Designed miniproteins, single chains, continued (2). Designs and how they scored, part 89

Each design is a single chain, and the fold is of that chain. pLDDT is the mean over its residues in the fold that is shown.

## One batch from the design tools (miniprotein)

Design m7274
Fold by ESMFold2-Fast:
Structure m7274 (fold): chain A 70 residues (1-70)
Amino acid sequence: SEIDEIKKEALDNLEEEMKKLLSTLDPETQKKVLEVYEEAKEKIKKAKTPEEIKKILDEFLVKVNEIIEE
């Protein structure tokens, strides 16, 4: 279904972004990013609309950027 394709793209993009960031981060920052990432993955898997997925991704990116760029 279309929603399954959107979920797959969202999870794939999230995974690629996380792998790039983790390779450049210290262990404490990695722990914080991983916690936020696991929560976002669970939420995306349970989402039923593209709008919900977009909201989850936006919230995740804001949190990750604040952790990394602080």
Scores: mean pLDDT 82

Design m7275
Fold by ESMFold2-Fast:
Structure m7275 (fold): chain A 84 residues (1-84)
Amino acid sequence: SEKQKKAATYFNKGLEAIKNGDYEKAVEYFEKALEVDPNNPLIYALLGDVYYKLGEYEKAREYFEKAKKINPNLAYVDARIKEL
């Protein structure tokens, strides 16, 4: 669907922003992706990673917990943490 394509576009722009060290832009793109696809645990996990990099540990925890609530697979969260 067009919504899925839009969510994927924002998600990919967020990943590119992380690669470039533009963490504020990464947050903006992932938040836009969540507006389109609020049930994607990967977007929540990536927001957790970004906030951790920014030193906002409480926000990082909240986003990781949200990701785990949608997908309780511990290996998924562990895989994200290993990228830190």
Scores: mean pLDDT 81

Design m7276
Fold by ESMFold2-Fast:
Structure m7276 (fold): chain A 73 residues (1-73)
Amino acid sequence: MEKKKEEAEKLREEGNVYADQGDLDKAIESYEKAKELLGEDDWQTWFQLAELYRVKGDEEKAEEYLAKARKAK
């Protein structure tokens, strides 16, 4: 369990770096991998995915992830 959290934290850090560089696709990929490891209990990963999809213009996915973030919090 602890190893999965550590991997997810590394993936979130990689996602943050890609987002800062403007590579939204790589940022989303990194956060989606973190989500797979942590599941629905990590509202922060859901919230970051919602923001990234909103910036890409995918409003439907942005709203879906935002709703999941609210439920996980």
Scores: mean pLDDT 77

Design m7277
Fold by ESMFold2-Fast:
Order: C-alpha cells, then sequence, then structure tokens
Structure m7277 (fold): chain A 65 residues (1-65)
C-alpha cells in the first residue's frame, strides 16, 4: 500500500487535474490510498515530478520500502 513501489502495466491518460498520466513501464511510489479503486502516486518522468491519482488496476506492486 503506502510506500510501495509500483509499475504501470498499461498506459493511463489522466482525465482530471487530480490524476496523472502514466506510460506502461513507468515506476511510481504509492503516497496514499484514495479509495478501493485509486492510489495516489508520485512519479518522475522526463525530469518532471508528478503526484496524483491512478487506478489500482493500472499498477502492479514491484517493491516495498
Amino acid sequence: MVGDIVEAVEDYVATTPDEISLKKGDIARVTGVVDENYYEVRVVVDGVERVGRVPKSYLRVIGRE
């Protein structure tokens, strides 16, 4: 859950400002659990740090801190 390192298993396109877009294979850290369907994650892509919501079904846990 929170503190887990996750990988995007599919591309996700953000539909609101509170969401972030991910590409398949992007690595992120779980910073919060929004509900049963969404994590809040922090990711750095192309030198840009983003924090936002992503559906859990688009992510797999690959490590823990």
Scores: mean pLDDT 79

Design m7278
Fold by ESMFold2-Fast:
Structure m7278 (fold): chain A 82 residues (1-82)
Amino acid sequence: AQTTIRVFGDGRLLGSGTFDTTDDAIAFARAILDAHQPSRVRIVLTHDGRTLTIIASTPDAAIAALAAATRAGIYDQTITIN
């Protein structure tokens, strides 16, 4: 199965990619967010045709929520962290 990820910061697309695993996609998102340090994060991850959207006010909160949701198999929803 392939995982596609799109990382947005402060209303702009910062990076996107397709990976063999969710862990690789999350590592990519972390690297992009570490480089840009945006004040508003939106991540859209698609795995096996299912989509997960994370919205957060910090990079660390976005990555933690993304990792937790994918680990739990939570898809087809939007998670907002304040």
Scores: mean pLDDT 88

Design m7279
Fold by ESMFold2-Fast:
Structure m7279 (fold): chain A 50 residues (1-50)
Amino acid sequence: GYDKLLKALNRAREMGIELTPEQTDELRALSEAGESFEDIMARLEERHAA
């Protein structure tokens, strides 16, 4: 849901991760698909590490 997406975006900002529009859209899709907050964050961290 939207709240989960906002939480993930806020966490990324706190960690200093800058998201592209494409990355934001993917997080939205994962959130809407019912993925856990932890799984969404794991995908963010994987991208940041690359």
Scores: mean pLDDT 72

Design m7280
Fold by ESMFold2-Fast:
Structure m7280 (fold): chain A 99 residues (1-99)
Amino acid sequence: MKELEEKQKKAIETLEEAIKEAERIGKEGTPETARAAEELVEALREAKEVAKEYPEFGEEIGRKAREAMENVKRSADKEKGLRGAAETLREVVEEVRQR
């Protein structure tokens, strides 16, 4: 399943990019924003492990991570945006685990 492996690699790359962006936002923000960014980084790291374990859901997980990061970037309230993104990713992980 070479196609599945390629999709998994792309999803992992997307999640790693999202982790770096979340860490950057946290570093540039208030202490509250930094804490919210740490929560998002933890959620993204868990999503990355789930994408490795369930490569068939890698593309979906990667897409949800990209959408969540775009929402954070567009959010006027970065702390709220980061916390919302973390919750969305935890929900995606739970849904995949329940399938």
Scores: mean pLDDT 82

Design m7281
Fold by ESMFold2-Fast:
Structure m7281 (fold): chain A 67 residues (1-67)
Amino acid sequence: MVFKVTFKGVSSKDAAKKLNKAKGVKSAVPIPKTNSVKVTLDDGMTKDDVYTIADNLGLKVKSIDKI
């Protein structure tokens, strides 16, 4: 499952680096010049799992869109 996740108060590169270390994240690719990251989750994970992972990493989510 792939999502475009936009964060508050953090660069896309810093957010992506933290997300790539998180359990359940297959890949996190920063979208240049934005606060958005393209996040690929493990199969069976949902949009709600993105919020949980972000919260555990101290990241504030502004929006999530399914790609």
Scores: mean pLDDT 83

Design m7282
Fold by ESMFold2-Fast:
Structure m7282 (fold): chain A 92 residues (1-92)
Amino acid sequence: ELDLARFFYDLGNYFLKQGKPEAAIKAYERAIELLKDVDPQLAAEAYTNLGKAYLKLGQPEKAIEYFEKALSIDPTNQEAKKLLEEAKKRAA
């Protein structure tokens, strides 16, 4: 489970770096499905990166939703807090 989830998480990161946010979203969604009951902290990281992918697609409202999900799991995630503030400015 963790190895497969980590594979999809890393695949999502790869697609984000390649400027392919739609492919990244699909990969992160698969990672989250596998991680949510097993590794909540890695799931929170996947939610943060899923939010980043939605920001790249110009969908700040969805990005806000996923950054809030990440922070509900890990409220100390400074990256998710900064990105949430950025997403709120873009959703205005």
Scores: mean pLDDT 85

Design m7283
Fold by ESMFold2-Fast:
Structure m7283 (fold): chain A 55 residues (1-55)
Amino acid sequence: MNEQLRELAAQLKEAVAAGDEATAAALRDQILSLLREGGYSDVTLLAAEHDLAKV
């Protein structure tokens, strides 16, 4: 999961930098789905989203 999350986060950063909001939305959904399926709490999901937004 960590490697998948890292790859998805990198792709999300690229999509945001390119202004591709459709791809960014899809990548965010994938990241949140992986975290949810992994049993992570809502707090962890919010922290991950916030961390991705920092860059």
Scores: mean pLDDT 70

Design m7284
Fold by ESMFold2-Fast:
Structure m7284 (fold): chain A 84 residues (1-84)
Amino acid sequence: SGRELREEGAAHAVKGLNAADKGDSEAAVEHLEKAIEAFRASGLPPEELARAIAGLEAMKEAAAKGQDGEAAARAGAEAVAAYG
């Protein structure tokens, strides 16, 4: 269901941020990519989906640059705010 896919996506986002905190940028990016795929499949309305994906893509970019989970989460929050 869409709810289960959103829960799976959220779980992957958390795992990605935790991997970034441990300095594992490769694992962080992989989990954030899985989060993006789960949210894309979840059936969210286009505007809500676009905001969620913007946040996750910003988190992924921060993690790919070796930033920790707190910095990645901040990048995601800023991307979501910019979409409003």
Scores: mean pLDDT 89

Design m7285
Fold by ESMFold2-Fast:
Structure m7285 (fold): chain A 74 residues (1-74)
Amino acid sequence: TTMERILTQFRYLSTILSAEDTLTFTKLMVEAAQLPNQEEIIAELDEIEERYKAGELSEEEVRKRTEELLKRAL
């Protein structure tokens, strides 16, 4: 599915980019996919980003939460 492709790309990007850049590209991929639940996914990604910027989440926690969100949206 399109979401499985996004998850695969997210996993790849997570190995070469910062957590912040990985989140940014993941949001762009979700927007490009035109999914029915796109607004909810982007809102939850924004919450992860805000918590990361507030120092509440580590880079590893950002990656874990983003992966869990993408898996849940399949």
Scores: mean pLDDT 82

Design m7286
Fold by ESMFold2-Fast:
Order: C-alpha cells, then structure tokens, then sequence
Structure m7286 (fold): chain A 55 residues (1-55)
C-alpha cells in the first residue's frame, strides 16, 4: 500500500546515501521511522548523522 511504498522509498534513500560508515540495523530503522516515508527527510537525517560522525 502507499505507506509501505513510502517506507521503501525512505529505506532506499538512506541505504543509497554515502555515509562513509556502516549503519547498525537499529540506527537504520530509527532513521526510517523518523523520516515517516519522506525520502527528502530521510536524506537530511542521514546527512546529519554523517556530519556528527565526521565532525
């Protein structure tokens, strides 16, 4: 359904984002849940996490 498709888009956005490190399954699920099916928000969350790790 639409919610499952939105979730898959968020999952793909995070999975395709170049973090430079491997996400734990728990971290991955947290980001997907926080994105609420919004792929743009998913990328922003991934970018913020990368900044925290690289700073």
Amino acid sequence: GPAAEARRRAELAIASFDLGFQLSPEEFQRLVEEAEGDAARARELAAALRKQHLA
Scores: mean pLDDT 79

Design m7287
Fold by ESMFold2-Fast:
Structure m7287 (fold): chain A 58 residues (1-58)
Amino acid sequence: MDGAEAAARALAAVERGLRDGELSPEEAAELHAARDALDAAGAAALTAGVGALVEEAR
């Protein structure tokens, strides 16, 4: 799986989970799959993106 596509899918899943008030197991699995597909730098960027979405939801 392409790392950029995996990261985009994971961010969409997190945004969906925040809208619904909870991250589902399926959405969490998308995030884990994205981390597994990315190198260290890509995983760090994904983590920062998730953090930004969580802060925006506050």
Scores: mean pLDDT 68

Design m7288
Fold by ESMFold2-Fast:
Structure m7288 (fold): chain A 64 residues (1-64)
Amino acid sequence: SSMEREKEELTKEILETLREINRRRGLSDEEIAGVLDELRTVLSTLSVEEQQDVLDFLRRELER
């Protein structure tokens, strides 16, 4: 469904944003991948609106 595709796309954007934040913190790609796999499962339980709020928050953190 279109909503399921939207949730998956938001999940990908959130995980990519978190990956960049954690790289700036000095974590290795391997350490990041493990944490992100667990977070992907949690994010998949959120609504589209909740995922958008998370993404907006993380994007603000990246811009600081």
Scores: mean pLDDT 81

Design m7289
Fold by ESMFold2-Fast:
Structure m7289 (fold): chain A 88 residues (1-88)
Amino acid sequence: MISDEEILRATAILTLAVLKVSIERTDNSPLAKKLAEKLSEAMDAINRGDYDTAIELAKEALKLAKEMGDQETVSLLERVIKILEEIK
């Protein structure tokens, strides 16, 4: 069976992947491009097991989402950060 840690890890990656695809399909602004890049970098860090770097990148993405006024993305990124801190 998949471990609780692996379920949390998969949930974080899936959330970031869905957000990246959604943003890339709906917004071509420079802030949206930076946000998508930070989401990709955070997913790469999770895949390497570098959760500290993933948390920092997710926090940078959260700041960009706040600048864009995207409250849904802000809420989802706050959840991802919490999940990554629990995996630690």
Scores: mean pLDDT 84

Design m7290
Fold by ESMFold2-Fast:
Structure m7290 (fold): chain A 96 residues (1-96)
Amino acid sequence: AAAQQLLDLAERLRAAARAAGLTHEASAETSAGVRVTMVAPTDELARALAEAFATAVDAAERDGLSYEEALEIMRRELERRLRALGAPGAPEEIEL
C-alpha cells in the first residue's frame, strides 16, 4: 500500500514536471528491481529525487511502513541529498 502510494506520487510529480517543460531525467532502482524515474530542472535534482523515492519505497516494503512514515523517510532522504548538493532552500518548503 505505502510503496504503491509513493510510486503513484512519483508518477504524478513526473507528469507535472514534464508538463512544466522540465527535461532532466534520472532513475533509481529499488532492491526489488522497481525503477523510479523522476524529472527535475537539473540532472542532480532528478537523481536526488529518484534515489530518495527508491529509498523510501525500499523502507516501506522492508519495514511495513505507513504512507505517512514512508513520506517522512523520503523527505529526510531528499533533504540530506539536497544539502550534499549545496542547493538553496529546505525540503520543508516543498509540499508533497
Scores: mean pLDDT 80

Design m7291
Fold by ESMFold2-Fast:
Structure m7291 (fold): chain A 74 residues (1-74)
Amino acid sequence: MREVAREAAERILEAERLAPTNPEEAERLAEEAARRALEAGVSLDRVAAELARLRAERGEADPALAERMLAAAE
């Protein structure tokens, strides 16, 4: 479960990085990641929390906030 949420978040982050140069490919990657997570029974709140954690690792967000979101999504 956690691995699927993390993988989906990583794919969404990858899509976000592609968006300035290839928005159509970015949208398709994000949609596939969301669909895979939902099919695996992973809530989108969980995916959002993992995405926040990945952004915190990049210095773009507060890691304490990301941990609180993960706890709330469980």
Scores: mean pLDDT 72

Design m7292
Fold by ESMFold2-Fast:
Structure m7292 (fold): chain A 87 residues (1-87)
Amino acid sequence: MEELLEEAERELREAGMKEEDVEKVIELLRKALEAAKKGDLEKALEYLQKAYELVEEAAKEAPDPDKALLAGAKALKRVLDLSLELT
């Protein structure tokens, strides 16, 4: 779990997202995984949706919006796949 979140954080930073936005995305992804561990898939999906909305907004402000959006989408997919495995 932590290793996956650390990799996502690194990729979002490499894509040029602001530090504050990266921290918020990682917090939402962590909350999604914690909800999934408790068997609350609906809550996990809600946090993933909020993370996606933040990635969309933050990517617009990044030096390469497409790269930032792709990095965010990749992180979201990995967390979604793991969340489904945990439930």
Scores: mean pLDDT 82

Design m7293
Fold by ESMFold2-Fast:
Parts: sequence; structure tokens; C-alpha cells
Structure m7293 (fold): chain A 78 residues (1-78)
Amino acid sequence: SHHEEGANIAKSLADQAEKEGDYERAAEFYTAAAVHYLKAGDRQKAAEMYRNAAEAYRKSGDTEKAEHYEKLADELEK
């Protein structure tokens, strides 16, 4: 689907950013993938992407954003 394709592209970009050590950019791509999954109706995959974003923000030292995206993931899995 259109949104699943967008999520796959965003995930590939996030993987590349992580390999380059750009964790802030990787987190932004994971959040983009989560939004695509939400629009596709896949709340579980969106939650997984928000958790990946939280981990990437934590690696970048942005604890506040990491906690924010962990909470969003928890809400999607209720």
C-alpha cells in the first residue's frame, strides 16, 4: 500500500542514518515510518517504530524525546 511503501522507505533511511552515526536523523526517519503505519491502520508496527525512535533519541542524548516516543508507543499498544 502507499503508506506501507512510505514506511519501508523511511525505515531504510533510518538504517542508513544509524550506520552513519546520525541518531537524531535516524529517530526522525523512524517517527516518519510510525506516521505512515498509523495512516495504514497498523498500530502495532507504528508502536515498534516509535520505540526505535525512542532508542535512537536515547543514543543521541535526547532523553526527553526518548520518553515522549516511548509513551506514544505504549498508548498505541493499549
Scores: mean pLDDT 88

Design m7294
Fold by ESMFold2-Fast:
Structure m7294 (fold): chain A 95 residues (1-95)
Amino acid sequence: GLKYLSEGKYDEAIAEYKERIAKDPNDAEAYNNLGRAYLKQKKYDEAIEYYEKAIAIDPNYYKAYGNLGDVYLEQNKFEEAYEYYEKGKEIYDKL
């Protein structure tokens, strides 16, 4: 999980989070962290898919919106990045 992400072991992180999701398919944090592992591998479509799954489970998961912003920012899609960062901030400010 988080240890493998911090160590740059992204394939190991992906395997752990997929196992975690298999045991608990409503684990928004696991989907968000799976998206982060794919983003670090620059697998943007997979990162987006898993961040969207995290948001579908927990619509108040503001960190997943911030991470979606990062996906678009890495692709120099500044308008899309801004929209996701603003949405994440809107959710955070209501907590």
Scores: mean pLDDT 86

Design m7296
Fold by ESMFold2-Fast:
Structure m7296 (fold): chain A 60 residues (1-60)
Amino acid sequence: VASPEEIARATAENAVQHGLDEEQAERAARTAGRTAESRGLDGEEVIRRALELYRELVAA
């Protein structure tokens, strides 16, 4: 089972690869968070971490 960190990282990397803007990245993070919640994971952690990673990748 993928961890919240693994889901967040994959979501952020995919957003950058597809050239998503910040609003689109936020929507992708929320979708990933809902999927994580359906599997008993902390969806809020996934959303927060995915956006942190997205901003780090865009800044690099």
Scores: mean pLDDT 82

Design m7297
Fold by ESMFold2-Fast:
Structure m7297 (fold): chain A 55 residues (1-55)
Amino acid sequence: MEELGRRAAAEVHQLSPEGQELLARALQLPDEERRRRAVEALLAGDLARARELLA
């Protein structure tokens, strides 16, 4: 499955420990748009952007 959400979930196993932690935090957000953007940043390997979205 090549969808962004599914791909990001599969990629979590290959993310750095920091990326995995940020993904877990993103999944706790009630804001679906921010959560989606954080997942996209993590998929792209942009941990700094993901942290900004989670702050």
Scores: mean pLDDT 69

Design m7298
Fold by ESMFold2-Fast:
Structure m7298 (fold): chain A 66 residues (1-66)
Amino acid sequence: LTPESLKNIELAAQDLDIEGERTLTSTLEDAAGNVLRERTLKFKVTKTADGKYKVEILEEREVVHH
């Protein structure tokens, strides 16, 4: 998982104001929009005392296309 992808997941969790286990599927595309890779993440969101969200990755699966 890239640092950018992990940060995007953390930001999405904060926007949703949701705690608990969630599943997210993300795709990696080339410049032409062809899907090269699909990643499925199962993660747990926990709200911290300062009102921020912490994301813990439970499972990561990857499918390479083509």
Scores: mean pLDDT 67

Design m7299
Fold by ESMFold2-Fast:
Structure m7299 (fold): chain A 66 residues (1-66)
Amino acid sequence: VEELRRDVREAGDILAADYEAQGKTDLAAQLRANTDAVVGEITPETSREDAALRLAKAVKAALDAG
């Protein structure tokens, strides 16, 4: 479960860092917050496929909010 949490956090951080480098600091902050929420939802029963879907939805929500 910890490796999956780390993978999700790293994926979100990569995207957030790119937006931050572009000066989109609010979008980067929202994406980091949404990614942290997804990490908090991961349990030992969460599949990699479910985690990937949750992350995709979190990214879409951040983009739609900006």
Scores: mean pLDDT 79

Design m7300
Fold by ESMFold2-Fast:
Structure m7300 (fold): chain A 75 residues (1-75)
Amino acid sequence: AEAGLRAAEETVARGLAQAQKALDEATSRSDALMADPKLAQEGLELRQNAEKQYDASVAAAQTLLDQARAVKAAA
């Protein structure tokens, strides 16, 4: 039970770190594209997609933690 919760916490920490890195990289690319009026729409779409991916990663992380906590509570 405790090993499962710890594994979930470690998985969440790695997943959120990867999601943050992807968001940071997409934000930098979006900012560069948005500096060009011809590419501003592409830059905006890139940022919006990156934010949606980040939000999905956070939601998935919360679900994993909730499941691991439920298993620990049942033990």
Scores: mean pLDDT 80

Design m7301
Fold by ESMFold2-Fast:
Parts: sequence; C-alpha cells; structure tokens
Structure m7301 (fold): chain A 88 residues (1-88)
Amino acid sequence: MIEIPELTEEDIEFLKELFKKYDYNGDGKVDKETARELVKAILQRFGVKATDEQVEKLVEEMDKDGDGYITFEELLEALKKYSGKKIE
C-alpha cells in the first residue's frame, strides 16, 4: 500500500516546481504517460515505494474528466486525499 505523508507548504512548492518541469508546453496540464513519471518522482521524493499498478491507479483517480490529461489541481487534490492514508 502507498502511504503519502502530510503535505507541508514546502512540499506543495516542490510539487509546483516539479509539475512545471513535466509540463513541457506550459499549458497547465500533462498527459497520462507524463503524469505516471511525475507521480513516480513525487513518491520517490517522499520515500514512498510504489508498484507500477499503484501509480497507475493514482493517475486514473487524478483524471477526473477522463480526457487523458491531469492538471496541477487534480494532482494536488489526489495527493491530499491520500496524505497520511494508505492506498492499495
């Protein structure tokens, strides 16, 4: 199970900077393939070991409108939802 620590203000700033790096065209969103790489980098930064299946599940939860793109707001909300909780 993935357990994400409680997000501090410093963590949120880190996430903003990281998202901008993966948002190669600056449109405020990333595709699902890019989102998987971004999520892996985030979980590694927080010391969370995750399987590819757990990463995929988290990315699917972020894509709320099913358009195949994830915004920073969707990413942050998903991480906050699992902050201090274990996900399967």
Scores: mean pLDDT 73

Design m7302
Fold by ESMFold2-Fast:
Structure m7302 (fold): chain A 65 residues (1-65)
Amino acid sequence: MLEKVRELAERLPGPAGGIAEALAKALELNDVSEEQLRSGLRAAGERAEEAGEPEGAAELRALAE
């Protein structure tokens, strides 16, 4: 899963890419459960949507499933 978040950080443009990169770094520094990871992805998707990146938000939310 962390590898897929890094992949999204590289693929997504603008604020969504930055949000995904920040999430990947946070996950790398912490021992997180699958539930915490999914929760983080949903929160990242919400932030991307608020930043005006609905496509990036959709990809982050899809990865949380």
Scores: mean pLDDT 76

Design m7303
Fold by ESMFold2-Fast:
Structure m7303 (fold): chain A 77 residues (1-77)
Amino acid sequence: SLKERAKEVNELLSATSADPEQAEKLIKEGDELESRGEYEKAADYYWRAAVLYQILGEFEKAKEYFKRANELRKKLG
């Protein structure tokens, strides 16, 4: 929902103070969602983690999770 998306964006903005732990948390949530077949939601979590890694200067990790998110989105249509 729109309210859930706003909450997720606000959480990401709060994590913009360069916290690798927050990126790892998003990945774990994404992994759990992917294992349940919730590919669209898992892709959103991986995308958010990739954005955090990019902010942290971890460009290789960011690239990995952007690719993973895009691959899941491609599977949906």
Scores: mean pLDDT 77

Design m7304
Fold by ESMFold2-Fast:
Structure m7304 (fold): chain A 120 residues (1-120)
Amino acid sequence: SSHAEKAREIIEYLKKAAEEAIKLIKEDAEKGGELFVKAAREAARRAAEAGLSPEEVGRLLAAFVEEAKRIMEAAKEEAEKRTPEEAKKMLEIVKNAIAEAAEALSEGAAEALARYAAAA
């Protein structure tokens, strides 16, 4: 279906952005976090525009959770190489970025579901 194809494109975009964010977090946690938030907002916009079905929204949210987990795991691994103060700062920046990204994606998911329901 066109919804399934659009969902796959959005998920692939989010996965690629997460890989870039992970690389950037090792150099600059704030910029890496900002990149992931920006990607989540763009994914949210695309999901809303496409009017994704409930099943496809579920897939997008599941993919987001997996990518957020990968970002946090990478941040924790890098934090182990840092001083306690730098580790704490890095992990806080990454946690805040994941929370902001989740909020943006949730807004897009709600809009997608509203558009899907209206089109039925």
Scores: mean pLDDT 88

Design m7305
Fold by ESMFold2-Fast:
Structure m7305 (fold): chain A 66 residues (1-66)
Amino acid sequence: MDAMSWFNLGKHQEAQGKLEDAAVAYKLALQLDPSNQEAAEQLAKLLSKDPELAEKIRLAKEAKAA
């Protein structure tokens, strides 16, 4: 999946109220394309609405790696 696909997935998840999933998708979009300012802004907005999202993202990634 490319950066644009991850960004679009993030927008879709956000529209459904799945803020944690949206934040993960935006983070992955930035990892693949760090120049994607839109993804960076959307991630920052989500984190400002729910500061706990950063911790939830970390735990979700760690659980899937195990």
Scores: mean pLDDT 74

Design m7306
Fold by ESMFold2-Fast:
Structure m7306 (fold): chain A 72 residues (1-72)
Amino acid sequence: MKEEIAELLEKAADRYESEGRKDVAAQLYITAAKLYESLGDKEKALEFYKRAAEVGSDEQKKEANELIEKIK
């Protein structure tokens, strides 16, 4: 189920972030956010796009911010 996959991605992202693999964590947060968006959970999608924008590379931050604007 997409919700279970999104939860798994969130846990993986948290783990990679704690390991200092922030680029990997940001990509996983973006993927989880896209899954929540497809489920209609706009609040969760926004939360994870914001987290990706906080920890990601400049390119990932740009992608996350563009997706935030698209939702709003």
Scores: mean pLDDT 81

Design m7307
Fold by ESMFold2-Fast:
Structure m7307 (fold): chain A 77 residues (1-77)
Amino acid sequence: MAEDYRRAAEIIKKLNEELKKSKDPFDKEVYEALIYMVAAVLKTIDPETGQKVLDLVKAGKYDEAIRLLEEKARELE
């Protein structure tokens, strides 16, 4: 359980770092789509937490989404 949230946080963190480094509009769209997909998958597993993460992702608040996932992982450990 905790592992799913921790892994999601790590994946979004890596994608967000690539998004920040990227100058190509297409590459940015791909990274944004991948982050959205991770959030959407989480919503199918945990609708409440997943919806909060998805809302933050839609708003471009990726750092806040990562923090929420890291906090949730700590609660479940």
Scores: mean pLDDT 83

Design m7308
Fold by ESMFold2-Fast:
Formats: sequence, structure tokens, C-alpha cells
Structure m7308 (fold): chain A 87 residues (1-87)
Amino acid sequence: MTKEEQIAALKEQYAEILKFMGMSDETIEKILELIDKAAAGEISLKEMRRKMIEIIENDPSLTDEQKELAKLLVDHIAAELKRLFDA
């Protein structure tokens, strides 16, 4: 499996998890776009994480509990992408 195939598979998995958590399709698309920008080297993983947290905090459809769970997933996304980018 190529690095590009691994990133695509992770994006699909994360989209399913975020949708299950009650996140809107619009917010999910913004988060996936940040993964693509980080993979392209346009932003750092640190900037990706910061922007993802900002998007989650500003989503009015999410409860405080859903926002906390989504932020934990963002930490997991950043760690997994770091492993793939450093491999």
C-alpha cells in the first residue's frame, strides 16, 4: 500500500467516525481538506491541528461532549499522519 493509499484510507475512516459522532458533512469536508493540505506540505501538522480544533469549537451543531470527543480524534489524526509522513 502506497503512502497516498494509506492517507486516502485514513480519510475515509475518519469521515465515517466524524459522521457517527454527529458532525455535519460541511465540517467533515473542512477537516478532510486540512489533511490534504498537510499531506501536500502546504501547512504543518501543528497548524492542521490548530485549524481543526478551531473548526470543531465553532460548529454550532455539536454538543460540548461531542466537541471534546472530536478534539481527541484530532490528536489521534495528527499522531497517525506524523507516523505516515515520517515513514
Scores: mean pLDDT 82

Design m7309
Fold by ESMFold2-Fast:
Structure m7309 (fold): chain A 83 residues (1-83)
Amino acid sequence: MEEQFKALIDVETLLVAASIYLVFAKKDLEKGDKENAIESFKKAIEYAREAITLAEKHGLPQEVIDAARDILTEAEKLLKEAE
């Protein structure tokens, strides 16, 4: 249980980081700062992928995995539109 709880905290930390970078990237795009937006989208994608991998490895609830996939999908879509 302690190991699974630590995995949950680690995954939630990654999800928070991914969400923050996604928000920063959207703000940078809104300001016309395409270069910084692309960098932030790539970081959001990286953290979201790490969250999915850890969540799957530790058998975390599907809701956690789905949350990470939603962030990943949005970040990948916006990155493609920004490029």
Scores: mean pLDDT 86

Design m7310
Fold by ESMFold2-Fast:
Structure m7310 (fold): chain A 60 residues (1-60)
Amino acid sequence: GAAERAAAVAELARLSVEDALEAGASPERIIEEIEKGLKESGYSDEVIDAAVEAAREVAA
């Protein structure tokens, strides 16, 4: 369902930020790229917000 999809996308966002942080990349830049990519892919605002929030938690 939509909630399961949002959770899966949020988990992928967390993993992407963790990988990027290990590589020495800027977390703010990765979060911006995740948000942009999800918007361009046609995901709903609910899914995008969940993914961005999950990514920010990892980056904090």
Scores: mean pLDDT 80

